Designed miniproteins, single chains. Designs and how they scored, part 81

Each design is a single chain, and the fold is of that chain. pLDDT is the mean over its residues in the fold that is shown.

## One batch from the design tools (miniprotein)

Design m2800
Fold by ESMFold2-Fast:
Structure m2800 (fold): chain A 93 residues (1-93)
Amino acid sequence: MEEQAKRARDAAERAEKYAELGRSGKVTLDQMIDAVREAVRATALALGVDEETAQKIADKIGDILRSKYKTLEQAVEAGRRAAEAARIAADDV
């Protein structure tokens, strides 16, 4: 639980940093989507979801984001929301 909470905090900080760098074009769309996938996976793990299911959820979200978003600016909002979810899961679990 504590290790999973730390992973969720680390993922939240990474997604927040990438969203900020994304506003200035300093990360790629793929890097932003990868940060969202890790934040989703870390959130699921912190909430007690098993590793295999958490990975499948993260991969599915990543696929949806890649099909839906064509620009970094669109993915930055998803990054902020994923970071918030991961931070909540880390701090309130």
Scores: mean pLDDT 81

Design m2801
Fold by ESMFold2-Fast:
Structure m2801 (fold): chain A 70 residues (1-70)
Amino acid sequence: MTKRIRVRVEGEPLEDGTTRLTATAEVIVDGELVSKATRSAVVPASDVDAQAAAARRLAEEAAREALEKA
């Protein structure tokens, strides 16, 4: 039995000088998608520390939800 978890965080610049961060977590068992969770937040594009903190939090929350559903 092969179980994989994939967590991806993407940033999309917005017109108001903020960035939308989206974390997507997927649990795949034997090639089949078993669970998926998505979390998003908007942070100032100029604040690297805020972006890093938000990315970590969103990734953790998405991964936890996906793993709990799997």
Scores: mean pLDDT 82

Design m2802
Fold by ESMFold2-Fast:
Structure m2802 (fold): chain A 74 residues (1-74)
Amino acid sequence: SVQEMIDQVIDTVNEQIDDPEVRETLIKLLNSLKGLPLEEASRKIKKILSRLSKMLNDPSMTSEEIIKGLKETF
């Protein structure tokens, strides 16, 4: 189900993302996808996680810029 898929992603976020503001923003965005069809939710999750990965690997990015980038992806 969409809910189970998103809950698994949230568990991974809680384990891997150390910054609480980035983590809370990401969890809020992921929870908002629970109302979408599985295909659309899956596509958006992949885009969010891909962008997050790129931003986390950029040493010039601040937590505030990461949060802004995540919100803009939505």
Scores: mean pLDDT 81

Design m2803
Fold by ESMFold2-Fast:
Structure m2803 (fold): chain A 97 residues (1-97)
Amino acid sequence: SEEEKLADAVRKALEEAAKRGEPVTISPYTLELIAKSKKKNEKVEALFRGTREQLEDVIKALKEAAKKYGFKSVKVEIVDELPNGEVVARVTIEKKE
């Protein structure tokens, strides 16, 4: 589907950025789109950079998506806090096998 194709493109972009150690600002909608992807055994890793408020929105969206779509695991880990008050967080979503 178009939604799955978009989810794949976003996932690949996030993984490449994370591989280079480049944090990005991610909307809750972006993570929900990835969560809706029907690919099995998929592990998606991304680095988030943004405000604490934006991170809380991301966590809320992931929690709702996990309940709706059934994930093996969802993990959000704050790895850094920047002088400007933004945070860097590692987001990991695992689909069931």
Scores: mean pLDDT 70

Design m2804
Fold by ESMFold2-Fast:
Structure m2804 (fold): chain A 68 residues (1-68)
Amino acid sequence: MQINEVDEHTLEVKVDGATIRATFDENGNLTGVGVSGPFTLETGKALAAIFKGGNKQGAIEGIRKEMS
């Protein structure tokens, strides 16, 4: 998995040929998620980490556990 902080409101995750973009508001709440490319088990794990993270930093930490 590859994590990119595109800007203060946007997180991009590249995993197993897919790209996930998650957007967050000024309060850190998840406002949108887009997925392009193949949906695999690894894509599902990254999505779960984003939703369970509660905010952008929690999403990043959850995804880093999958990379480690």
Scores: mean pLDDT 80

Design m2805
Fold by ESMFold2-Fast:
Structure m2805 (fold): chain A 110 residues (1-110)
Amino acid sequence: GIDELLAQLRSSDPAVRRAAARQLVASTTDVAETLDRLVELARQTNDPLTLLAIVDAVSELLNQATTVEEVEAVLRAAKELLRVAPDNIELINRLIGTILRAIGELFDLE
């Protein structure tokens, strides 16, 4: 289930983290709930590799977003992740990319 995949995002093995992120996105039935769970995990970890895996999962969830509400959920998650790690330049750069893509998707949907 989702709890097992979230636990795997904390793995020291990058292959395990990537597989968990892909499976989490592929098995998601509620984009907003999954985003909220990813943000909560980010608040509970100080591991930069886990944070990057979370950001990658958020970016992939944007590709699954089909409604304005789902895209807005991605933007809210990205905003909260910027607050969690304000000094992590790699994470900030990835989040800015995701935010710009989300804004583009909103213009296409509205």
Scores: mean pLDDT 81

Design m2806
Fold by ESMFold2-Fast:
Structure m2806 (fold): chain A 71 residues (1-71)
Amino acid sequence: DLGEEVVKKAMPVAEELADEDPEEAVRKALIAGIGEEGAKIIEEGLKNRSDDKKAEEYAKKLLEYLKEQKE
């Protein structure tokens, strides 16, 4: 499963950095789990959280990216 593979790649990175820099740990864990492109989509979504329509658009882009990786 794609989700299981993402967690498997993300967890070691998150655990290594969590105590030193939790924000950086999350960012690097996302890159390790879903790749730099996927992490970028999440970051852009977070920057636009105040706009529900933009947040939905970025969520859709992330789902399309993950679907392409699975296929």
Scores: mean pLDDT 65

Design m2807
Fold by ESMFold2-Fast:
Structure m2807 (fold): chain A 91 residues (1-91)
Amino acid sequence: SLEEEIKKLEEEIERLKEELEELKKEGKNTPLGKAIGAILRALGAIIEAEKLLERAKKEGASKEYIERIEKIIKEKKEILKELLELLKTLP
C-alpha cells in the first residue's frame, strides 16, 4: 500500500539521521570512503522518494499523501546537505 511505502521511507530517514550523527561524532577522523558511502545512500534515498512522489501523483493520491512524500524528500535533502558539509571538513 502507499501508506506502507511512505512509512518505509520515513523509517529510512531515521536510519540516515543515525548515520549522519555517528559521522558527526567521528568528525575529522571519519574515513573518506565511509562519508562517500553515506552520501551515496542519501542520494539513492532521495531518488527512491522522488520516484514514489511521481507515481503517487500519476495514481491520483490524496493531497495529504503528496505533502507527506514531499516532506520526506525535503528532510532527505537536508541530510544530504549536512553530509556534503561534513565531507568538506575531512582531510
Scores: mean pLDDT 87

Design m2808
Fold by ESMFold2-Fast:
Structure m2808 (fold): chain A 120 residues (1-120)
Amino acid sequence: RKEEILKKVKEAIKNNKPIFLDLRDLTPEEVREVVRAVLKLIIDNNKKNFPIIIVVSPEPEHLGAVFDAVREVAAEKPLDVKIAVVTDGSPEAIQAAMKALEEAPEDTLLIVLGPLPRPT
């Protein structure tokens, strides 16, 4: 599963196409590992302002895993990507994510869209 995701990511990078990651079936630990691996692949390929859409479960542990992965990679190397996180894999949510990435300022690293659990 992880290998299949990374193969699709490598093809998207080669073709200069947005990366789409559906991580809803993964555990929080697997989400963190996949997001870290994807971000490192983008850095290693010297891509700038590269668009990524991540679909993840709305539970805090899953969202936290995405944020932790982004924070950890950004602390190691400059990260020149735009990430949209959605909790709904519908075509409408994906279209909204694409629009948000296109309209976001150049210094925007992470955009979160969709119904989120309220902070406790």
Scores: mean pLDDT 75

Design m2809
Fold by ESMFold2-Fast:
Structure m2809 (fold): chain A 80 residues (1-80)
Amino acid sequence: VELSQQRLKEEVIKNAESIKEIGKFNPVLAELEESNTVTKVTKEVDELLKQGADQERMMQLLEESKEIIQRSLEEGKKEF
């Protein structure tokens, strides 16, 4: 494993912020369940940073945040 706890924390925070920005520009996503998922991921990241970094849980949040970002981008690309 090459990812340190600090690097995982930074990636999770970065992705959570990116998800918030994507949600602002995609009003459809803001009303979908993905809006609730964005709030959930962001809240759990904040809680982990306050309670201490759990590496396994941070990796899960990183994966979930990447999936949300990718789905948000795909929704935007459907305007062909």
Scores: mean pLDDT 59

Design m2810
Fold by ESMFold2-Fast:
Structure m2810 (fold): chain A 69 residues (1-69)
Amino acid sequence: SAIEKQLQEQIAKLKELLGRPDLSEEEKAKYQAQIEELEESLKNLDSPETKRQMAFVAELKALRARAAG
């Protein structure tokens, strides 16, 4: 949810930047590529595999914190 909102905000900001008339073709291509990457990340955020990997990493971090105490 929070990550989804952050990705949507970044996409919106880059789309606003693309609306500027003073951008070079190279700058436009760069921002467009970033938008596509963020949209792909947003699409993959809901995948079961991504959720499983995130849960596993969170569990490992929690275990490390407990072991340090």
Scores: mean pLDDT 75

Design m2811
Fold by ESMFold2-Fast:
Structure m2811 (fold): chain A 112 residues (1-112)
Amino acid sequence: VSPEVLAKDPFAPDATPEQQARRDALLEGLKEGGVKNPEALLKAIRYAAPQLVTGLPQEEFLERVKKALVEAGLVDENTPLILIPDYIFNEKDLEKLKEIGKAIAKVVNSVK
């Protein structure tokens, strides 16, 4: 894991209060959307392994998340899939982070 990835990790022991607040807003959105293990899901997304929690491959999971985020008006349809995790973890608006969490929860619930 690169030092740059660790520096942006909201689950690290040295995470700033702002990083923790953003993490908690995402977790709240996931919980409200009915995700049973929201922390494990966020960690899986952060480390590019959503298949460990959702059963979906990374690319398919990100395509579904991007579609949900576009439908929610949170990202542009032209946003590259590789930037979707960065968007999720760099958004500063706590209300948008809750909406992101709810959008991800809809994707996870659709896999059943």
Scores: mean pLDDT 72

Design m2812
Fold by ESMFold2-Fast:
Structure m2812 (fold): chain A 61 residues (1-61)
Amino acid sequence: MTPEEHRAAADAAEKAGDYQTAIDHYLRAYELSGDPADAIRAANLAMKAGLEDELVARLQA
């Protein structure tokens, strides 16, 4: 999958209220793109959803 495909999937998941899936897709986009904006999107969504600890675990892996 391309970074754009992961961003589209993340946006769809966020709109559906599936914040964990949205965060996973933004982090996958970051892994492929190296663009800090993708990581920042994941971090902002994690803070909004109260999932900061899950984001930290993902970034540490």
Scores: mean pLDDT 78

Design m2813
Fold by ESMFold2-Fast:
Structure m2813 (fold): chain A 65 residues (1-65)
Amino acid sequence: GSGAGAAATMAAEAERAGLERAARVAKDLYQQGSGLSKEGLEAAGRAMRAGDDEAAARALRQGAV
């Protein structure tokens, strides 16, 4: 569904931004078929735009559904 696609998109964006930890977490979520909550997507997106790999990874883990 849409949630798993969001995790794949986050992984690609994190890789392009050089955010290795966030990319790893997003790939793991995609492989598990996990979705992302609205709150997790918003928090991860903000952290990725700020270049904060640790915050992005944490937001993705906390937002997993």
Scores: mean pLDDT 80

Design m2814
Fold by ESMFold2-Fast:
Structure m2814 (fold): chain A 75 residues (1-75)
Amino acid sequence: MTVKEAAEELEKQGKKAAASVLRYLANIDPNLTAEEGAELAKEMAEVYRRAGNTVLADIFEEAAKALEELIEKKK
């Protein structure tokens, strides 16, 4: 599944913040897979946390977790 498809699914589940992060990632790379998107979101969360931006770090970490849970449900 693509990150764009995952974003639509999370938005339907009411996870709007996570869906917004995934839509942002899909805009920079439309072919990004859900697994690649989860890893990228996790890396971005670490970058923001090191920079002291805890709000963005938490949002990206939550998006990565929601995406990993969605991937597991489709297996």
Scores: mean pLDDT 81

Design m2815
Fold by ESMFold2-Fast:
Structure m2815 (fold): chain A 83 residues (1-83)
Amino acid sequence: KEELLQKAKELKKELERKKEELERFREEAGERVRRLLELAERDGPEHLRERDRLVEETGRREQEMQEEMDKLEKEIKELLEKL
């Protein structure tokens, strides 16, 4: 019983870390997008293409991170169901 609870707590900590990583990643991606938009105003439309690429790449990365979190949530749920 205690072993399963301890394991669930460890996974919850890992899930919280991944949530923080996702939030940080979103903030960093938003800043990069904003900078590229500023550069596009100064230097021209080439930076808009970089922005579009960045948005697509960040979208895929966010999906991957969300899938990892979903797996952790499922594992936590399965451990708690065994209690």
Scores: mean pLDDT 81

Design m2816
Fold by ESMFold2-Fast:
Structure m2816 (fold): chain A 100 residues (1-100)
Amino acid sequence: MSVEELEKELRELFEELAEKILEEEPSRQAMVDRARELLEEFLELVRTQPEEKAKEVLEKMIRGVKNLEKLYEEGKLSATTVLDLLLGEIEHETREIKEE
């Protein structure tokens, strides 16, 4: 899979999770908007990386989003917890790229 294909998969997975959260809890709009903003900042930084590193980081983030969506659908995590964990993961990966 190309970097562009992984980026597209990550965006689609994120938007699917965001839509599910907003259908149940529209009051979370501001947190979702913040997560979207941070995801775009993350993706801009990923595009500056070597292809192998870009793929590794994107695949890791894709796995994280898939896991959070599953835990949310199973009722194991609240929308607030899912969004808080997503924000933290995006910020963590973004920091690691910047500090390389």
Scores: mean pLDDT 84

Design m2817
Fold by ESMFold2-Fast:
Structure m2817 (fold): chain A 98 residues (1-98)
Amino acid sequence: IKELLEKALKELEELLKKAEELGDPLTVTTLRTAIELIREALKEEDPEEVIRLLEIALGIVEIALGTARRFGASEESIEILREAIELLRKTIGEIEKL
C-alpha cells in the first residue's frame, strides 16, 4: 500500500507543477487538497481508511472537473484534472486487489 501511495503522490505533485504553470487557482487548490489527503492516507494502517481517504480525494477532483467545465477553464486544466481522476481510480483499484 505505501509504495502505491508514494507513486500516486509523486504523480500528483507533477500534475500540481503543471497546474501552477497554468496559473489556474481552482486546479492548484484541488490538487494540493488531494495531495494532503494522500499524505494522511500514508499515516493510516487500516486499508479501509486508506481507501476512504482516496475516495474523498477522488470526489473533490471530480467536483473540481465539473466546476472547471461549467466556468470555461482551459483544455490544459481539464486534462490535468482528468489525469488526476484516472490516477486516483487506478490507485484505489490496485489497493483493493491487495
Scores: mean pLDDT 85

Design m2818
Fold by ESMFold2-Fast:
Order: sequence, then structure tokens, then C-alpha cells
Structure m2818 (fold): chain A 98 residues (1-98)
Amino acid sequence: MLQELVERVVRLAEEAEKAIEKALETKDEKDIEKAKELLAEMARLFEELAERGEVVFTKEGLEVTPESARQGAEYWKYLAENMKELIEKALETRKALE
């Protein structure tokens, strides 16, 4: 159960990264919405990790406590809710740095 949850987190992180890259490239509402859905699912999985109350170690040996998982869930939720604004801000920053 816990190992399956960790594997799901890793998989979703990869999917979210690709979806964000696609949204930045296409700027299509559908691609932005897909990125939001994946980020919201990440938030949900981190909430589940926090609820289980167990300490989890990443492949790199980083400690994920219930407290850090709860904070992670809040970050993923924030990214999901603000995905459109974050993409627009990233594009503005890229233009300013060209």
C-alpha cells in the first residue's frame, strides 16, 4: 500500500512535468487544464501520505514526514489552482530574460 502510493507519486510527478511543458508550449486551455488535474492529484496523494502518519524515505534518502507531506499537498494545491497565472508569469519572465 505505502510503496504503491510512493510509486504513484513518482509517476504523477513525471506526468505533471510533461503536462506543464506542453501547456507552456501550446498555451492551450486543454493542456493547462490537464496540468491542473495532475497537480490536484499530486496534492491528494500527499494528503493521503500525511494521513497515514508514516515517515517515508525517497530514493535519494530524503525524509518525508507527515508534516512535510501536508506542506507538499498545500504547494501542489496552490500550483493547481494558479496554473494559468503561473504559466503567464513564466512566459513574461522568459521574454524579459531574452
Scores: mean pLDDT 72

Design m2819
Fold by ESMFold2-Fast:
Structure m2819 (fold): chain A 104 residues (1-104)
Amino acid sequence: SEPSLRELLEEAERLLRETSRMMVEKAPVDEILARLDELIRVLERARRRALEQGRENVARLLDDAIREVELAKEALEEGREDLARFFLMGATANVLAARRLLER
């Protein structure tokens, strides 16, 4: 059974919380980057599902979230942890906004 759009957004929220915890606990950067790669894959699946359902507003928010996670990865690779956290906050806001739209 393919996961629902709601289940994919819940998984994205879980991965965002896990990544935040890993950063606070000073996990190795390679492990954080691997978690962000997993997050991008989940967000890409959610975006595809939103498009298949005609939910263009949800898909747009997920496009923004993907871009913000990619920018967070670049910031981490450059040792800019505060900048990475800023982009992950933006990604979190977009995922939460997408989830709120599913309740309508």
Scores: mean pLDDT 91

Design m2820
Fold by ESMFold2-Fast:
Structure m2820 (fold): chain A 81 residues (1-81)
Amino acid sequence: SASARIAQLRAEIRSLSRQSSEAYQQGDYQSALEHEKQLLKTSQELADLLASLDPDSVDVSMALMQKSVSEIAIKVLEKKL
């Protein structure tokens, strides 16, 4: 179901955010970059799925905001490598 997929994507975003933060704190910028790239893809998939149900919902905007945060993080991390 769409509800189950949304729950799965939200759980993946939480897990990837934690892994990215932990890698960054350890100075593992390569692993942090890989996690942020996956966050970007997962946030886009969540936004697309949410938009298919209700394109005007605040949840779509929040998912796209997470994508934008990951885009900025990727640029910062690439400069550290």
Scores: mean pLDDT 90

Design m2821
Fold by ESMFold2-Fast:
Structure m2821 (fold): chain A 95 residues (1-95)
Amino acid sequence: MTKEEVEKEIDKIREIVLEAIDASPDGRLTREQLDEVIEKLKKETKNPGIVEEVEAGLRAALDASPDGTITKEQAEAVLDRIRESLLFVEERREA
């Protein structure tokens, strides 16, 4: 993937995740809501590798959460970390 393609995919994923959080009455994602978000990501994105990274990161954040939910800030932090990792890999391929 190009850097532009990575950023477009991450932006689309961010939009889907944040819309799900905004639709939640408490502004948080439960495990069940996260499962629904991941299924939507698999449907809406064409790169299964990026979805697998996002799923792993968000599930890890959920497991580390004392109340078993993910906040908007935690979700954004996970997505930013994945974006940086993917852009680093593509930058090395271009070099």
Scores: mean pLDDT 79

Design m2822
Fold by ESMFold2-Fast:
Structure m2822 (fold): chain A 85 residues (1-85)
Amino acid sequence: GGRARLYVYTDSLSEPLVVEAEILEESETEIVVRVLADGAVLRIKILARSGNVYFGQLTNAATLRTPRGPVEVRPGDGAVLQKLS
């Protein structure tokens, strides 16, 4: 899979959570990624695209490991994915 940077917008954080990810699956309506740091799988519904940047929302729940501790993300949380390669 290709490499991507994912920005997750969740109500528990004032700033987006930024994670490095691997693209597992990609279609016109959905992209599925694995977070490199912890192996969490995130499903993103694609709402818009501009070049290599996809705008959407998470469709599954997960707990992401961050330097600040675990962060829970939920369906409906905003997602911006930048394809790197």
Scores: mean pLDDT 86

Design m2823
Fold by ESMFold2-Fast:
Structure m2823 (fold): chain A 86 residues (1-86)
Amino acid sequence: SEEQRRQQREQLLQEAQKALEEGIKKAQELLKKGDIRGAQLAIAEGVQRASEHVNRALQLLPPEEAERFRRQFVEEVNRRVSKTLK
């Protein structure tokens, strides 16, 4: 149903946000230890996991909304990564 599809999308987006946050948190801990390369890898892993969940969620959206959401997600990732690496 439409409601079940919305609920599944929300769950996938929550999982995506959690994956991104876990990657950023790990990166921050590595940066405190001076492990810049480890921090970059932790961010890349978090972004990859988040992207997998987002891509699944986008399959539950109309094409126009999916494309708009994808752009917003990329901007959000870039903003959070930039803030973490400052």
Scores: mean pLDDT 83

Design m2824
Fold by ESMFold2-Fast:
Structure m2824 (fold): chain A 52 residues (1-52)
Amino acid sequence: GMSAAQQAQFQRDVDISVQILQYAVYSSVPGTSDDDKQKYQQKIDQLTQQMK
């Protein structure tokens, strides 16, 4: 079984992954400007750093 710390890490990784997917979807919406796509990519990059 997983320890409480391992369960917390798993939940954190899932939450971050869901947020990354959300921003990726936002950047893929038709009509999204290049500026907005860059802002969403910055959020993805920040979230990805938390998973390292």
Scores: mean pLDDT 80

Design m2825
Fold by ESMFold2-Fast:
Structure m2825 (fold): chain A 56 residues (1-56)
Amino acid sequence: KLAELLNILKESENQKEKEEALKEIIKSGDEEAIKLAFTISDLPEEVLEKLKKLAE
């Protein structure tokens, strides 16, 4: 499941799909996956900042 979400972050051309995938990874509570997802994600800084607050 997490691997599929990470693939969406890397391969999807749809920004909303990427945002939802990152959101689900954050919800999983998997610190390692969350860290990796933020590193590979090419979402706008504004979106990343908003999602990072969710991971607090």
Scores: mean pLDDT 76

Design m2826
Fold by ESMFold2-Fast:
Structure m2826 (fold): chain A 79 residues (1-79)
Amino acid sequence: MSIQEIIDELKTKYDAEIFIDGQRINSAADFYALNLRTGGIIHIKSSKPVPAELVVQLIRALRADGVAPPIGFTREIIG
């Protein structure tokens, strides 16, 4: 899956909002615009439980595209 396909799945299937270092991520282009020295941490806020595997796929896709890889991630259910 592409970065954009993973973001679309997170938003449409899980009602998820994606943040990295306090910045909201709306599209794949937002990740490419990030100049992360250490990769930061991805924070996911959703009304439905997001599978860890989907977030791991996002991190792998970012690494494959040469974006600084996130150090880790958190998931928070808001409802």
Scores: mean pLDDT 77

Design m2827
Fold by ESMFold2-Fast:
Formats: sequence, structure tokens, C-alpha cells
Structure m2827 (fold): chain A 114 residues (1-114)
Amino acid sequence: SWEERLREILKKIGREDKVEELIEEMSKLPSEITIDDIRELIRLAREEGNFALASLLESLLKLSFDVVSGIPKLITEEDLEPLVAFLIDQYEQSTSERMRRLLLRLLKFLLQNS
């Protein structure tokens, strides 16, 4: 379950206070994310001056994103924890509702497919 995996990671990174809020918000969102959704997120990240997020997402696209298979199977458990922490920080710092929604959709997809 993506919910159980999120709880485990948030506990490890000391963000248990965010569990209920994030699960509620993410439960409202689709489980699938497209390459076009990732491109939109990159565009929004650049507009906010968040070049670290934009670079990370461009790297994910370069790792042979397949429309059918989604995010590459190369994301290990060790890589997933810091990625989740980073995406949550970007979510909390973003003032764009559209960007926040896309960040949570990406997070949900990663938790389901890793």
C-alpha cells in the first residue's frame, strides 16, 4: 500500500506530523501520472525558480520514461527516501496549487511503483 509506505518513510525522516494531511490530500488524486504531467511540473518548477526540482525531474525523464511503464525501475529504497523527503519539502514551499497537486501525484506514483 502506498499509504503504509508513506507512513514508514515519514517516520524515518521525522515528519510524522504530516501523515494525516498528506494521506487525505493524496487519496483525492489519481494514481497515474503521464510524461506530459512531469513536463508540466518541470515548467512550473522553472517558473518558481526551483531549478533543483526541474533538474531532478529532467533526469527522471532521461532515464527512459516509458508512457506504458512509467517511472524507471532504477529507483531503489535508498534513493526513494531522500526523493520523498525532497518532494514533500517542495510541496510545502510551493505557492502554486497546480504544482502542489502534481508533486503529490508524482509522490503517490513513486510510492505505488517502487
Scores: mean pLDDT 79

Design m2828
Fold by ESMFold2-Fast:
Order: sequence, then C-alpha cells, then structure tokens
Structure m2828 (fold): chain A 61 residues (1-61)
Amino acid sequence: DNLKKAFNVFDFDGDGKLRASEANYIAKQLGLDVPELTGTISFDEFVELVGEEHKGKIKFP
C-alpha cells in the first residue's frame, strides 16, 4: 500500500513509470537503502528491486 500510494503520487503522467530521481526520492522517504536508480522505473520494477535488495529492511503493516 505505501509503495503503491507513493508511486501514484509521483506518476504525474499516469504512464505507470517514474523518473529515476522520483523513484530514488520515494525509496529514501520510505527509509530504504537502495542503489541509485537510472532511467525510468515501472512500479513492478521498483517493488522487485526494493524486495530483492532489502527484504529484511522492509516492513509493512
């Protein structure tokens, strides 16, 4: 929920993708330590990257 909500807030164009800068900003706001992202990031790619890299650091209610 939190990731999807944050993603939708920054998906101003409604194309289902974020710029790398927006994706990095969201990750930092959620307290996630992810590598610097580049290009454009889909929601599925963002969730997969966050889940694979930081499973032990991600906690959802």
Scores: mean pLDDT 63

Design m2829
Fold by ESMFold2-Fast:
Structure m2829 (fold): chain A 68 residues (1-68)
Amino acid sequence: MIEIVAETGTDPEVIKKAMELFGSKNVIVVPRGTAKEEAIKLASGKQVVYLPSGTKVEDIEKLPIYEK
């Protein structure tokens, strides 16, 4: 299962779309300005998608899936 990590301030609609697209049931919210590498470490799953603040719906499909 792909886990989603979202930065504080990311649009809730972007989070919903990412959850639908990647089949995730869980979202971890991190403070704004958290480094991408640090945010990925907070996920317990093997596959992670990071949503920085300012991510647009159209960019979700282009986001990399990180493997731990």
Scores: mean pLDDT 79

Design m2830
Fold by ESMFold2-Fast:
Structure m2830 (fold): chain A 73 residues (1-73)
Amino acid sequence: STKEELERLREQLRATGGLGQRLADLLENYERAVKEGDAALAERYRNGILALMEHAPPEVRELAERALELIDK
């Protein structure tokens, strides 16, 4: 399911190191804000994710992009 796919992506991000761990935490917080309907909080977390992705290696960025795609559905 989408939920299991998101959790696998977050675990893969956490395994890559500190930047991936930060992205996984922000993605989890972003998903929660989206589900709770807090648009302003979701936007703040999403902006933080995008800023970190700018400095991420391609493999880490791809995992984060896939997670964002699943949450934004």
Scores: mean pLDDT 86

Design m2831
Fold by ESMFold2-Fast:
Structure m2831 (fold): chain A 63 residues (1-63)
Amino acid sequence: GSSLSPDALEARVRQLIKDYEADPSSFPISEDDLATLREYVLGKTPPEIAEKVLLRIEQANAA
């Protein structure tokens, strides 16, 4: 979906980080994108930036 509640965005970001740490080879995420998502969880990155990064990663992994 193109619109996520703040709670849903945070839950998806945290789940993606867990999935990546469990199986990095199954998730072709750049270190820069991963760092951006980690910073979002720490309250250092705006939600709109984290959502854009999340959508890009999800689209890349849906192919």
Scores: mean pLDDT 77

Design m2832
Fold by ESMFold2-Fast:
Structure m2832 (fold): chain A 73 residues (1-73)
Amino acid sequence: MRHWTKESVLNGLRLVARQANVPGLDLRSDAQLVRFAQSLGFYELKPELLENPALLQPELEKLLTFAELEMPS
């Protein structure tokens, strides 16, 4: 069972951003983390979905399937 919250998604994005060492990215800014995800090709991740947990999980399943092809593990 997957319990995705806004904070859980943002923490995952912070982890990826730290590994990528993106210059000028404020890891405390939710908006910048969402834009960072979109810059990686995650165009379906909209700020509105973070406010609606019921809609968030299906979209994350799509993004995880896509990411699995580019990032093993």
Scores: mean pLDDT 62

Design m2833
Fold by ESMFold2-Fast:
Structure m2833 (fold): chain A 68 residues (1-68)
Amino acid sequence: SLFDQLMAELDRYLAEIRASTDVEEIRAILEKATTLFEQALPQLTPEQRDAVFAKLQEMVRLYLEKEA
């Protein structure tokens, strides 16, 4: 399903963010993840949107921690 594909892609991005020490690389990954979410948003249920948003929030948290 679209949701399963999206979650798998976000998990890949999250793993890349966790492994990276380059703040600019993390920013680029976060931008890609955000774009992917925006494109998928109209096809997602409210529950699926919440699940995706939780992963994006985790990515943002990691970005802010590494930028500080």
Scores: mean pLDDT 84

Design m2834
Fold by ESMFold2-Fast:
Formats: structure tokens, sequence, C-alpha cells
Structure m2834 (fold): chain A 84 residues (1-84)
């Protein structure tokens, strides 16, 4: 049980790091979309916006997985406390 909790905590940390990297990529793509929009390049802006939309879908998937792992951690911590 304790070993399983440690494994889940490692997965949680890895998911948080991955989510942060995806968010950083979205932020960079957002800046590029904004710059192309400022230049009047609607086509260029749209290309980056489509990339952002795909990255946002990935972000949502990772966040959903993070929430699932978080729930499992909470369940195991509760069971450990009850077994004291």
Amino acid sequence: MKSELEKLKKEYKELKANIARVQETIDNAQRLAEKYKELGDEVGAKIYQEAIDRLQARYDELTSRLNEVKKKIEELEKKIKEME
C-alpha cells in the first residue's frame, strides 16, 4: 500500500511536469498567433491557433489523467489512515 502510494505520487509529479511543458508550448504558440495577427497575416495566425487547439486538447487529457491519479492518492491515503 505505501509502495503503491509512492508510485502514484511519482506519476502525479510526472504528469504535472508534462502539463507544465504543454502549457509553455501553448503560451509560445499564442504569442506567435498574436504577432501574425498584428502583422495582418490572418492565415499565419490561424495556423498557430489550430496548433493551440490541438495542444489544448492534449492539456485537457493530461489534466484529466492528473485528476484520476489525485483521486487514487486520496483513496489510498484515507485507507492508510484508517488502518493506523
Scores: mean pLDDT 84

